# Ledger of designs, part 84: designed miniproteins, single chains, continued (4)

Each design is a single chain, and the fold is of that chain. pLDDT is the mean over its residues in the fold that is shown.

## One batch from the design tools (miniprotein)

Design m15095
Fold by ESMFold2-Fast:
Structure m15095 (fold): chain A 79 residues (1-79)
Amino acid sequence: MERRQKLLEEKKKLEEAIKKDPTNADAYLGLGRVYLELDEYEKAIEAFKKAIQYSPDDEELVKRANELIEEAKKKLEEK
């Protein structure tokens, strides 16, 4: 499907950003969002947790990542 192909291209870009800077919390947030769109909820949760790990002092990022983790957990319960 065209949507999945575009998401896979975005995933590649985010993976490259992480490869260049393994502490890039914003890239992990983006990767988690791509996993949510791909219905890979467990991988999304792991990516969001890594975003928090690499930027624990960014209150806005931590809050956003926690909200997305809760969303992914709810989606897992729907299956």
Scores: mean pLDDT 82

Design m15096
Fold by ESMFold2-Fast:
Structure m15096 (fold): chain A 62 residues (1-62)
Amino acid sequence: MKEEVLNDAKKIILELMKQGKSREEALREAVKYLQEKYGLSPEEAFEIAVKAFDELEKEGKL
């Protein structure tokens, strides 16, 4: 279940970046999306979004 949330965060971040949004804007929108969809706290949503960014950078997708 946590892996599903992380993968969803990665997908939304990539989509936002493809739309020309900055990393800061993509991070803010991903955090909001995760809070609304999964009922996560702001802290939990931020933690997952940061991890998603780190993994996407390691994968060469950002």
Scores: mean pLDDT 82

Design m15097
Fold by ESMFold2-Fast:
Structure m15097 (fold): chain A 91 residues (1-91)
Amino acid sequence: PAPLYRPNEELLALLREVGETREEYTLEEIYRYVVEWAEKHGLFRYEKSPSHVDVSGTELGRILGVDEFDLSDTESLLERLLTSATLVPLP
């Protein structure tokens, strides 16, 4: 089974905006909902790249500590998301 992560309050609030109500998510789910949030807020800069996202001045940019990112660099985005989520220990 994939490991579960508990987002911090800021990341959790962002996930609530896309309709999520759980407290624990896989990293793949967090990534998916973050991308959905960026699309919902019109943050894609298609003039630069179909995968380029400008998060300057947004809550997501503050959470990630960057002004922009590219979805083609998935590993860097996932590493940044992990700074805002805690691995859920086994019961």
Scores: mean pLDDT 82

Design m15098
Fold by ESMFold2-Fast:
Structure m15098 (fold): chain A 90 residues (1-90)
Amino acid sequence: VNPEAQKLITEALRALARGDYEKAVELFKKAIEVDPSLKADLYTLIGEAYLRMGDYEKAIEAFKKALEVDPNNQRAKILLKKAEEMLKKR
């Protein structure tokens, strides 16, 4: 893994743990810019951050981007369905 991308991911995970979801999303997006091979995993984490913020539309968009890169990503499939269910319940 690219060391710069790993640093950004570590900072993003710390932001996520603190409830700073918008900062976590920003840092994950920067990590994708540094290492695009991480797109599937990092879009899944971006989607999870949006779910925690209650932004179901952005969560759905992020999970769909993860699935465009890796259609067999089971975590992204499960969380996409969950985000769609949460949006429907509003």
Scores: mean pLDDT 85

Design m15099
Fold by ESMFold2-Fast:
Structure m15099 (fold): chain A 92 residues (1-92)
Amino acid sequence: SEELLELLKEMLKGLHEKGAKIDAELNGGEVKLTISGLSTTQAIAAALSFIGLGVDGLDVEVKVEGGTVKATIRGLSEEEAERLYKFVEELK
């Protein structure tokens, strides 16, 4: 959904502003995000935010590995997935 995509973009922008490094991989309607450079507390908070988006209807799988969060996002249209990917690339 458009609203969930915008919430996701706002979350990622906030993480980037806190010094996180974000990488994205695109495969059709699936986006794999790797967010690194976080403290353990920031990584846990980010993972909880992804889980919240999952409850609100986004199909999301999240994994925390120290200061790194890996999220796989499914259920976006190909257009929404590409827009998310381009947004992440523009944050670099």
Scores: mean pLDDT 83

Design m15100
Fold by ESMFold2-Fast:
Structure m15100 (fold): chain A 62 residues (1-62)
Amino acid sequence: GGTYKMKITKAGAEAAKPFADVKEGDEVIYDEKNNTITFKNGKTLTGEEAERIRPYLEVIEK
């Protein structure tokens, strides 16, 4: 479906600091349909915040 398990990069963790307390390698859930990123602590980014962090995510499953 449109939901993917991803890892946040070091650059992504730094960019996400204003929105969420995350570190490099933390698993996140990206929902493509709703354009949301959910962190392991339950914090969810939506809209512009999600768009800002999305380029810094890596897919876990290849």
Scores: mean pLDDT 77

Design m15101
Fold by ESMFold2-Fast:
Structure m15101 (fold): chain A 90 residues (1-90)
Amino acid sequence: DAAREQAVRWLVAAIGPDADVDAVVARLDTDGDGTISAAELKAVLESLGFSPTDEQVEELVRDLDEDGDGTIDVAALTERLRAELERHRA
């Protein structure tokens, strides 16, 4: 899905190409339940110096949500972020 691929690319651009994916995901999944909410995603992006709108955060969650439950699966996001970061390594 092009929208999901764009969302992953945007996140990689936001966190940086040398980002530690495990550290970023740990910040997103602060309660350890294996899911990431829109509020958790927004908080992490704000801590990285971004000012996303609520609409932008909702769109990112929607695009990264594989099963349509309104949250992002930690395992799925981790795999997609790692795959996208590998494209930035020559």
Scores: mean pLDDT 71

Design m15102
Fold by ESMFold2-Fast:
Structure m15102 (fold): chain A 79 residues (1-79)
Amino acid sequence: AAREAARLAREAREAAERGDLERAAELAVRAAELLGEEEFARELREAYRLLREAGDEEALRRALIEAAELLEAKAEALL
């Protein structure tokens, strides 16, 4: 689980960096769920929805990169 979550978090960061925000959000949520971070996954889904409605793609991109980096660090700490 932790190794898979770390992989998904890295892929989420890469997706966000290239501007694929929907894919980045999907991968980050899956990584959070694999780590048992249910509250974080819920908050991430809500932030994605709100920032998409606001049309602030740069804020969304930054939030997804930060979330992915945090999830990767959490997964690595379990290895």
Scores: mean pLDDT 83

Design m15103
Fold by ESMFold2-Fast:
Structure m15103 (fold): chain A 86 residues (1-86)
Amino acid sequence: MKERREEIAKWLLEEVEKLGMSPEILDQVRKLSEELAKAETLDEAIEHLKRIGDLVLQAAKTPEEKRRAAVILTAASLLLVGDFLE
């Protein structure tokens, strides 16, 4: 469902925003989240999520931020798999 992907993308962006990342990183994550919301296949969605993950984990400054980012990315992956599997 397109609506569910849009909800997952929005949730992911909101959780990443709570990590206190720079506006520049947030702008890149927003663009990738918009692409993730438009993904037609699970493979496409996971590719966009991997790019978000790379950006967020590289931008994270503290071990706590990195752990929080990893949890968010894992949850997003499970939600996307659930959305595409019927």
Scores: mean pLDDT 80

Design m15104
Fold by ESMFold2-Fast:
Structure m15104 (fold): chain A 65 residues (1-65)
Amino acid sequence: SISDQGKKVLDYIESDPQGTVDSFLQLSPDQQQKIYDSLRSFGVDDDQQRSVIRGRISDSQLDQW
């Protein structure tokens, strides 16, 4: 089952492209992990999670992340 909180996080990632990268990179590793856990709970694989974030973040930034 999809949690309401996880769904809101996913919707935020999709609907706020310009703020998403900077906000995401400023999050603690624990908070970033919660976003991945939420996406994965929706049946989104790590590769799909990466693709969603990658659409807003460059490969070089993703490597640092």
Scores: mean pLDDT 57

Design m15105
Fold by ESMFold2-Fast:
Formats: structure tokens, C-alpha cells, sequence
Structure m15105 (fold): chain A 60 residues (1-60)
């Protein structure tokens, strides 16, 4: 589900440096796209990942 992927993205940004977390988050979003998630859900994942990345960037 979108919520499960968002939680995985949050965990990545909590556990990994910004660049590595961003790369892995992009991989998860690409996997969701390849698995057939609607574009609206993919856009939601991208928006949430961007917000999480921005918050981490402000702390570094």
C-alpha cells in the first residue's frame, strides 16, 4: 500500500545518509510504478519523499 511504502521511505531517511536514503526511496517509488500503482499514488509517494528529504536536509 502507499502507506507501507511511505513508512519504508521514512525509515530509510532515519537510518541512512541523505543521498543514500534518497536513492533507495527513488528505487522504492520506481518499484511501485513497475508494480502498477496509479500515477496519483506515485505522485503522492514522490511528494511525501520530497517532504521527508527536505526535513532531513534542514537537520544536516
Amino acid sequence: SVEEIIEKIKKLFEELPLKEAADKALELIQEAYDAGLPQEEIDELKEEASKIAEEKLKKE
Scores: mean pLDDT 81

Design m15106
Fold by ESMFold2-Fast:
Parts: C-alpha cells; sequence; structure tokens
Structure m15106 (fold): chain A 55 residues (1-55)
C-alpha cells in the first residue's frame, strides 16, 4: 500500500476522532483538544486542527 500499516491505523484513529468532534460541536474546546491528544497529536497540533475545523 501507499502507507505503512502503522501510519494508516494512526491516521484512521485521528480521522475517527475528528469526525466525532464534528458530530458533537458543543463539546468544550478543552475536551476536543484532549481527545485529539489522545489520538496522537501534540497540544499545539490539536489546537491548530481545531482552528481549521472551525473555519
Amino acid sequence: GALPARDEAALRRLLATVRDLLENPETPDEEKRARLRAAGLSDEAAAQLLASLRA
């Protein structure tokens, strides 16, 4: 495949987390960042991704 299996699994987990956050927009930003960090992002990367999703 185009991606190693480990990278594909990590990406799928991140995308599932992002989708869950989009389905629950009323979730506080602190909880959204915590979920993204749990999915493997740094706090800075999680904050940047949330800003992008809010655009």
Scores: mean pLDDT 74

Design m15107
Fold by ESMFold2-Fast:
Structure m15107 (fold): chain A 59 residues (1-59)
Amino acid sequence: DKELIEEAAKLLNEILALPAKYAPALTKWFNETPGTPNPEERVEKLKELLEELKELEKK
């Protein structure tokens, strides 16, 4: 679905804009997240990761 792909791209761009101190957490997430064919599940996991990283940034 084009809209899911665009949403995933937007989430990835926001995550990649975060400070380099989050790089280890990003590397772990990409290594541990399975290569699922379900784009909805990928988008939800990216949203969860972004929210967690934003919470860390507020500290």
Scores: mean pLDDT 66

Design m15108
Fold by ESMFold2-Fast:
Structure m15108 (fold): chain A 53 residues (1-53)
Amino acid sequence: MKPEFEPGMTLGERIRKEVEWAKKAIEEGKYKSKEEALQDLSFSGRAREEVLK
């Protein structure tokens, strides 16, 4: 369910991939709320802020 990360990805690249995946999952109705999606993911504070916008 979590996004797959490639070897050598920077923290910023991982955060962007997580944010994109979370937004897509929310739009597809896999999660009831943005908070529920973030609870299922190990996000940094910055990625969490981007999803909650």
Scores: mean pLDDT 65

Design m15109
Fold by ESMFold2-Fast:
Structure m15109 (fold): chain A 64 residues (1-64)
Amino acid sequence: MKEELEREINRAMVLMQIAVGLLLAERRGDKEAAREVLEEALRRAEENGDEEVAREAREALERL
């Protein structure tokens, strides 16, 4: 039960990092900061074994 909640929290945190990275690129034009945030999000998604979120992070990086 605790492990399931931890997984949901980790997933939500990585999704929020992806959103922040995209906002940095779109609203501030800061592609360097966006890339750093998105690369960290991808690494965390891969560490968590969340392939769906890892794919979203990879797609976001590709858009930069």
Scores: mean pLDDT 80

Design m15110
Fold by ESMFold2-Fast:
Structure m15110 (fold): chain A 77 residues (1-77)
Amino acid sequence: MIEELYKKIKELIGEEEAEKVLKEAEEEASKASPEKQKLVLEALLLNSLALALDEAGKTEEAEKLLKESEKLFEEVR
């Protein structure tokens, strides 16, 4: 899942920017409990992918991914 999200982000914004996104997401996820870190990372990457899709004009796809991201964040609260 995480690898697939990262690959899609790379295709939309390029490798260098995608690496920055991944590193920032990993740093933020590290603040969560160990059991929640993977869910937080997936939520952050879904959010980043959604923003990239929205900028590319794929607004409906972006909205669906934003809802999935929000749902995962609610699970880690």
Scores: mean pLDDT 80

Design m15111
Fold by ESMFold2-Fast:
Structure m15111 (fold): chain A 84 residues (1-84)
Amino acid sequence: SEEKKKLLLELIALVLQLIGLVLEAELLGDEETAKKLEEILKKAKEIFKKALKAKTVEELKKYLEEMKKLLEEARKILKEAKAK
């Protein structure tokens, strides 16, 4: 299942990007933004746990789309925080 491995690696990359956004908010000293991003990261970790248990490529693609939406939400939150 090379496709399954590829999708899991893509999920790992998205989680790592989310961790980076949390750390960036912490470096900026924006405690409220950091807390919001940590809550998104918590949701991302739960999706990743479900992805590890997924039996089909179709389930993994669903989790990948959910993860991408969380990353987009996190990026928007950080962008709006930086604009102030």
Scores: mean pLDDT 88

Design m15112
Fold by ESMFold2-Fast:
Structure m15112 (fold): chain A 57 residues (1-57)
Amino acid sequence: TEELLEEAKKHLEELKKYNEESNELSKKPEKIKESMEKGMLAVHHASLAVSNLRLAE
């Protein structure tokens, strides 16, 4: 459905956002923990995007 495609798009945007934030934070040694937390959020949204794309077929 169109709804699942829009949700997948939103999760891909969140993935890009958290991946960029994680990369910026990883440049600062004192922010390594925050970088890893952002990386985990990116992976979570990637998983949701793939799931929604599969259901939208």
Scores: mean pLDDT 80

Design m15113
Fold by ESMFold2-Fast:
Structure m15113 (fold): chain A 58 residues (1-58)
Amino acid sequence: GSILEGYADSIEEARERIEEAKARGAEGLVLYGGRGFPLSSEFIKLGDELGVRVGLRY
Protein backbone atom coordinates (compact mmCIF):
# COMPACT_ATOMS: atom_id res chain seq x y z
CA GLY A 1 0.00 0.00 0.00
CA SER A 2 0.91 3.66 -0.24
CA ILE A 3 2.98 5.34 2.46
CA LEU A 4 3.04 9.14 2.53
CA GLU A 5 5.45 11.53 4.26
CA GLY A 6 4.40 14.72 6.04
CA TYR A 7 5.97 17.50 8.05
CA ALA A 8 4.30 19.26 11.00
CA ASP A 9 5.27 22.25 13.13
CA SER A 10 2.18 22.06 15.37
CA ILE A 11 -0.47 19.73 16.77
CA GLU A 12 -2.96 21.15 14.24
CA GLU A 13 -0.65 20.46 11.28
CA ALA A 14 0.07 16.92 12.54
CA ARG A 15 -3.66 16.13 12.73
CA GLU A 16 -4.18 17.66 9.27
CA ARG A 17 -1.43 15.45 7.77
CA ILE A 18 -3.00 12.31 9.25
CA GLU A 19 -6.47 13.28 7.98
CA GLU A 20 -5.01 14.05 4.51
CA ALA A 21 -3.37 10.60 4.45
CA LYS A 22 -6.73 9.00 5.29
CA ALA A 23 -8.50 11.05 2.57
CA ARG A 24 -5.91 9.93 -0.01
CA GLY A 25 -6.38 6.27 0.94
CA ALA A 26 -2.86 5.86 2.27
CA GLU A 27 -2.07 2.86 4.50
CA GLY A 28 0.71 4.73 6.30
CA LEU A 29 2.20 8.13 7.07
CA VAL A 30 5.73 8.99 8.22
CA LEU A 31 5.34 12.20 10.22
CA TYR A 32 8.33 14.52 10.73
CA GLY A 33 8.34 17.10 13.51
CA GLY A 34 9.64 20.63 13.06
CA ARG A 35 12.24 22.34 15.22
CA GLY A 36 10.89 22.68 18.77
CA PHE A 37 7.72 20.66 18.11
CA PRO A 38 7.66 17.37 20.07
CA LEU A 39 5.89 14.59 18.22
CA SER A 40 3.51 12.63 20.46
CA SER A 41 2.43 8.97 20.55
CA GLU A 42 -1.17 10.27 20.57
CA PHE A 43 -0.75 10.87 16.82
CA ILE A 44 -0.08 7.14 16.38
CA LYS A 45 -3.36 6.46 18.24
CA LEU A 46 -5.21 8.97 16.03
CA GLY A 47 -3.81 7.20 12.97
CA ASP A 48 -5.02 3.84 14.32
CA GLU A 49 -8.51 5.31 14.81
CA LEU A 50 -8.56 6.60 11.21
CA GLY A 51 -7.02 3.42 9.70
CA VAL A 52 -3.62 4.98 8.90
CA ARG A 53 -0.39 3.57 10.35
CA VAL A 54 1.57 6.57 11.67
CA GLY A 55 5.34 6.48 12.18
CA LEU A 56 7.06 9.34 14.01
CA ARG A 57 10.49 10.73 13.03
CA TYR A 58 12.41 13.39 14.98
Scores: mean pLDDT 77

Design m15114
Fold by ESMFold2-Fast:
Structure m15114 (fold): chain A 77 residues (1-77)
Amino acid sequence: MKKNPKEFEAEVLVALAEIYLVLARESLQKGDYETAIESAKKAIELAKKAMELADPNSPVYKQAQEIIKEAEEIIKE
């Protein structure tokens, strides 16, 4: 069983967005606010692209929405 190319690309984008979200949180803990904001913005960009490729009812779409929400909280601090 092989996933379609768009679904696979969406999963890769979400995985990258999660990496940037982790980097943003770690940067906040270290007091590196600039890196935290840049990483959070990158996570939002990647997650939004994943949402464009994923089915709205898919787990990938829901994961992307959660990443955007958490990353926006970092930026608004």
Scores: mean pLDDT 82

Design m15115
Fold by ESMFold2-Fast:
Structure m15115 (fold): chain A 73 residues (1-73)
Amino acid sequence: LEELREKLLKAIGELLAAIGDVLDAELALERAKAAGDEEAVAAAEEALAAAKEKLEKAKEELKKVETEVKFAT
């Protein structure tokens, strides 16, 4: 069952990284909006969309690993 622990820790790590990417993109978007920089706003919106897609994939992977742990127990 050590393999399931390793998978779970990796999935959690990827989820945390994805959450960080979303927060960074949200902060960049708020800064761009506050500055009135339309180009930076557009770039930040694209980065936020990409970060949210990555976050959803990380959530799916974690859910799969959690399901494996649930059935192993």
Scores: mean pLDDT 81

Design m15116
Fold by ESMFold2-Fast:
Structure m15116 (fold): chain A 94 residues (1-94)
Amino acid sequence: AEVARQLSENELISMGGYGMMAARAGEENPEFLDEIVADRERATEVVAGLLGGAVATGSKEYRDMADKILAAMSPADAAAARAAAEARVAQLLA
């Protein structure tokens, strides 16, 4: 339904705003970035927000920022966080 689609879009926009705010704070403060990437659940939330923002806005900046956060993690943690983030975005779109 149209209302359900609008609610999902608003949630993706909200998640995108949170993800971008957290990612930019991490770029300005390396200690905060270390805290984000040290906590897999927190990193997943930030990446999910950025990927959700990318879906809602079509902006490459959100995907590029998600890739920067993932690049700061180990390859195994980055793969797990990306998969979990993509699953969360897909669940919201279903």
Scores: mean pLDDT 79

Design m15117
Fold by ESMFold2-Fast:
Structure m15117 (fold): chain A 73 residues (1-73)
Amino acid sequence: SLDKALEQIKETAKTDPDVAEALALIFYAISLKAGDYENAAKVARTLSEIAEMNGDTERAEEYRKLAEELEKK
């Protein structure tokens, strides 16, 4: 399931945050292309968490806002 994949990506982020971000962005692109805004929002939330773990507070806030906009669709 996507939720299990995102959990695994968050574990990857603890050692390789750049790899975790790249993997999450692939799921984000797939979800958007499918019109699956619920899943796209979940991935954007995960991207925000990865950015925060990497100390990138500005990027984390950008992904958080992206998730909120997707959740309104």
Scores: mean pLDDT 87

Design m15118
Fold by ESMFold2-Fast:
Structure m15118 (fold): chain A 84 residues (1-84)
Amino acid sequence: KEKEFELDVAKAILEIVLTLLRKYGSPEVARLAKEAGDAVAKGDYEKAIEKTRELIQALRREGYSEKDIRLVERALKLFEEAVK
């Protein structure tokens, strides 16, 4: 039950971060955030992780702040730990 709760919390945090990036990010960032979010919603956790990693690389290429990139990395790390 505790591990299920950790997964639910990690999913919620990642989904919130992805929703904000979809609303406020560039078109490329928004597209990748949508793809990652769709994968989370479908329960395709491997694809969700892959797409979120692509999203982090896009944030770096587009010059997003280190602070913003770190928030996305933390959300992904929490999610990766919860799904193992």
Scores: mean pLDDT 87

Design m15119
Fold by ESMFold2-Fast:
Parts: structure tokens; C-alpha cells; sequence
Structure m15119 (fold): chain A 94 residues (1-94)
């Protein structure tokens, strides 16, 4: 169901945040975020309009949390890249 897709994205969100917290290089963090964005976009395209709105919210909140974590840890280049991926992906979902 489309509700199952929202739950799947929420689980992927938690996994992504955990992977970011365990990552030690900008390149690894960028790869994790790129993979997350690609997977979320794939699910979004198959989702109903109501589930799409919820998926956008979970995606945006996840990306904002990732940016905050990276900024606090001093990975400023990765944080800027994540912000660009967030903005680009959200535009594609609009």
C-alpha cells in the first residue's frame, strides 16, 4: 500500500541518519545521501498523491537533520552538497 511506502521511507530515513553518524569522510557521507535521495525518488514516483506529500515531508526533515549533524561535526563541504541535493530533489517532487 502507499502507507507502506511512507513507512519504508521512514525506515530508510533512520538508517541514513545512523550511517551519517558512523561515517568519517565527506565522500562517504555524500554517497549515503545520494543513495537515500535516489531510493526515495524511486518510491515517490510509485506513490499516491497523499503518500507523496508525506514522503516529501519525511525526506525534507531527514535532509535537514543530516545537514545539522554535518555542520555540527565540521563537515561543511558535505553539508553544502546535501543542501543542494535536498533542494534539487524537492524541486523534482514539486
Amino acid sequence: STEDMVRQVSRMSRDTIDRIRQSTTDDDMIRVVRDFSRQVMSIYQQASPDSRRQIITVFRDTMDMVVDILDQQGFFDAARYVRRIRDRTVRQMS
Scores: mean pLDDT 87

Design m15120
Fold by ESMFold2-Fast:
Structure m15120 (fold): chain A 87 residues (1-87)
Amino acid sequence: SAPMSAEEAIAAFETVMKLIIDNKLSKSEALGLFQLWMDDVVAHMSPEVAREVIEYAKKYLEEHSSEIPQELREQFYALLDEALARL
């Protein structure tokens, strides 16, 4: 498949985050969608672009820390750190 762009990856991430902030997803649904997004970033982006997207995601989670449950944020950080280690 064609490589994913940074803009596409960021838009998908922000869509999931907005659903979480608006309380539209369960914790398991949020984690599942985030895992799928991470798998797409690692599989379909160059390492350089994937790092930029992951760093953006970390910044977003920090800036919205009061709006996203702590347990879910901790799981997201762990997934982001694991992905960075694989790039």
Scores: mean pLDDT 85

Design m15121
Fold by ESMFold2-Fast:
Structure m15121 (fold): chain A 61 residues (1-61)
Amino acid sequence: SALTEQARASLAKGEEAFAAGDYAAASTAYHEARVLAEQAGDRELAERARKGQEEALSKAS
């Protein structure tokens, strides 16, 4: 679905930002990915995004 594709794109953006050390941008992108994945009903993708967001927030704080 379009929501699942958008969620995957946001997850990839979060992973890219995290790898670059931009934890604030990573947190934002992971949050967006989680919301989109939840709307799509993709529990596994939502969990991956949630874990990424938690890690990014831990590094940013």
Scores: mean pLDDT 86

Design m15122
Fold by ESMFold2-Fast:
Formats: sequence, C-alpha cells, structure tokens
Structure m15122 (fold): chain A 92 residues (1-92)
Amino acid sequence: MKKKKQEVAIFASALGILAVAYRVDAELGEIDPEVAERLARALLEIFKLVKEEKYAEAAELARRAAEEFREVDPEMAALFEEAAKLAEEVAK
C-alpha cells in the first residue's frame, strides 16, 4: 500500500504543476481565464488534500471536477477521474 500512496502523491504533484500552467496560459490569452481559474483551483485543492493524506476527500473532489469539466475539457476530466481512482485505492 505504500506504493499506492507514492503514486497518488506523484500524480497530485503533476496536477499542481498543471494548475500553474493553466494560470500562465490564461495570462497569455490561450484559454478562458474563468475556465483556467476553476481548473487551477480544483487541481490545487486535490493536491493539497493528497498532501494532507485526506484521500477520501481528494477522491470526492476529483470526481466532482471530472463531471464539471467533462464537456469543457474532456482530457482534464479523464485526468481527474484517474486522480479519483488512485485516491480511492488508498482511502480504503
């Protein structure tokens, strides 16, 4: 089970990097600033919850984010679904 905690931590860290990338893209006019800020907030909160070892809460937030962004950004929705699955495996 230590390996699954490491997988979730690494994945969540990547989501944190994506949050910074979305904010930069919004500043450059490459994405809608409102969409970028909503994505960045969800990504950072999931990362924070994983760092706090609140895996059940991280999974729930990731599930909600996947549904919210499914039509706006299907690729990001898929990443949120993967984050939820990884967090659920650790939460027990």
Scores: mean pLDDT 82

Design m15123
Fold by ESMFold2-Fast:
Structure m15123 (fold): chain A 56 residues (1-56)
Amino acid sequence: SKEEYEKLLEEVNKRIPEWAQRLRAARENGDTSALERIRAELKEVQKKIEELKKKL
């Protein structure tokens, strides 16, 4: 439902600043493994949001 979608967006938005900082730190340190992990997490979250949006 719309309500479930918005609830998920709010929870994800709370995590975005932390993910962004982790991504910047990984880039600064040249930590490719951390970069790949963070990108995979973000991609999975984005995919879930888009799938829920399609089902609305």
Scores: mean pLDDT 79

Design m15124
Fold by ESMFold2-Fast:
Structure m15124 (fold): chain A 98 residues (1-98)
Amino acid sequence: SVEEEIERAIRALEEAAKGGSTEFMTEAARYAADVLGRHREEVTEEQAKRLSEAVIAAMNQPQADRETISLGSAALILASGVTADRIIRERREKRRRE
């Protein structure tokens, strides 16, 4: 399920941030981007927020290399799409009331 994949991505990133190798961190960031890319329309804003927090924590670790930062940035862009969709919907609803 999407929820299980999101939880797996978060756990991998949290584990990597606590002392994983650069390779493990890169793979965790890659998996986060992959999950968001495949399931963005099914991901909730709460799930996107939690995953984004885990990605940022991983990117801030000293073992995070350029590839980790690039993959993490891609995941954050995909996660922000969930919030953007809500903002667009709210603006549309407000215009309909006028």
Scores: mean pLDDT 82

Design m15125
Fold by ESMFold2-Fast:
Structure m15125 (fold): chain A 61 residues (1-61)
Amino acid sequence: GNLPSRLSELLMQAIGAILEGDWKKAAEYYREAARLLRDELGDDVGAEGFERIAESFAKMA
């Protein structure tokens, strides 16, 4: 799908994981979203933000 659609889907899946209390999956989805921002859009600042969120969830897992 389009890059914005893929990013939206990853963030929706992350929210679903959070609602289920699956912190490990939430971290994985935020890391994948960060990778898309960095590698496909060149948004290093946005990617760093999502990486920090992913680290926070990984510590809860």
Scores: mean pLDDT 83

Design m15126
Fold by ESMFold2-Fast:
Structure m15126 (fold): chain A 78 residues (1-78)
Amino acid sequence: MKEEADKYIEKAVEALRKGDYETAVENAQKALELDPNNAKAHLVLGIAYAHLGEWDKAAEYFEKARAIDPKLDALAVI
């Protein structure tokens, strides 16, 4: 459910803050399994993949986040 997905987003964001990008990817992917259209989960995956040097994946997830929530487009270009 979305509420459970939000818990995984919280864990993913905390992992990003700690520089644990692999853990951020894992938790954001779990959030997407529960809520496939979660714009924040796509944004977190984009940020994590960008830090891991996976620029093509980062761009893909940023585009998906923007498509779901256009208000996030300014963050999606990072």
Scores: mean pLDDT 77

Design m15127
Fold by ESMFold2-Fast:
Structure m15127 (fold): chain A 82 residues (1-82)
Amino acid sequence: GKEALEKGIEAYKRGDYETAVKYFEEAVKSLDGFEKGKAYLMLAKAYRKLGDTEKANEYLQKAIEEFERAGKLEEFKQMLLS
């Protein structure tokens, strides 16, 4: 779970958005709550970079739902600004 999220973030930072998507998709399958919301937000950002606006919007909505459920909407807002 967390290991896949970390590898996805490393791929995203180097501009390898296709590899980042694969790791983030793996991460969302095993993470819950705040960490799952973070993985969904990273999926949304990666798909945006790949030009897939439909998937980016879908995963952004899933991220908001997980952050709201976890009571972490302020953390979500901060992550959007970074």
Scores: mean pLDDT 84

Design m15128
Fold by ESMFold2-Fast:
Structure m15128 (fold): chain A 79 residues (1-79)
Amino acid sequence: IEEGQKAFEAGDYVAAIKAYSKEIRELEKRLAENPDDKETWAELAEAYRNLSRVARAIGAEDAAEVYEQKAREAEAKAA
């Protein structure tokens, strides 16, 4: 999360995408082992929201909408 946020604030969108994508993969791996982990679902939702923000910044609106949808699905699992 922190690495992706710093990269995004610096305008390094490639580094931000790589950092958030890596975090999403690690969170998904944890959820495969423990699907009832509400804290990890909340972290996954935040990572997808951050990735959507990066997608909008580079003009990838369709990708941003997909990431927002994935964030909403993860957020529902966190509730």
Scores: mean pLDDT 81

Design m15129
Fold by ESMFold2-Fast:
Structure m15129 (fold): chain A 64 residues (1-64)
Amino acid sequence: DKEIEELFKKYDKDGDGKLSEEEFIEVMKELGYSEFIAKIYFEKYKDEDGKIDFEAFKKAIESL
């Protein structure tokens, strides 16, 4: 979904193709979710680097 891609790119401040926990929380708050829900989703979808890549981000947002 193009809208999900644009949302990801907006908050990927470093341009590394991944979101940190802080950046992911900001996305979730913009979508109207609490920091508590954001942290639950981050723990579920984060990779070995402790970040969320685009594929995991897409799955997280589509599961909302």
Scores: mean pLDDT 81

Design m15130
Fold by ESMFold2-Fast:
Structure m15130 (fold): chain A 94 residues (1-94)
Amino acid sequence: NVNDYVQQTIQQVQGLVDQASQYPFADQLRQDVQVGFQTGIRGLSQFYITAQQVDQQVPDNDFVRQARRVAQQGIDQVSRINYSQARQQANNRR
């Protein structure tokens, strides 16, 4: 069930973003997390992209790095639920 992984991942990401709330970039990430709660994997994918961009600009922020990693792992889990097709198209990582 893809929704189980997406919901759990969004919850974990929200906690990490909340801990970084004092930083300007946290507002953008928080908005993407809220979209994630409403749109599932689509919102989680948008969050991952935003978090990756922020991580490149603020590499020393551990909360953003962890949030991006958790979002990426959630997306990877969703891809691997249908792993016979996912391995061909979406996820070739080890």
Scores: mean pLDDT 60

Design m15131
Fold by ESMFold2-Fast:
Structure m15131 (fold): chain A 70 residues (1-70)
Amino acid sequence: SSMEKLKKEGEKLLKRLRELVKNRAPREEIDRVIEEARKLALELKKQGLDKEALDIGKSVSDAKLEYSKL
């Protein structure tokens, strides 16, 4: 189903974002993934997947906090 695909995309994006932060990837690359994550979180909310959207939002906040200190 489309919802199952969205959940899987969310999990994949969370893993990618966390790996980029751990590896201290360039800020520009982190910013691109954050923008992609925000768009996906909005789509998840539209489908009623609020928990998955919230998990992405938290990961984005964590990444922004780590890179805002630089």
Scores: mean pLDDT 81

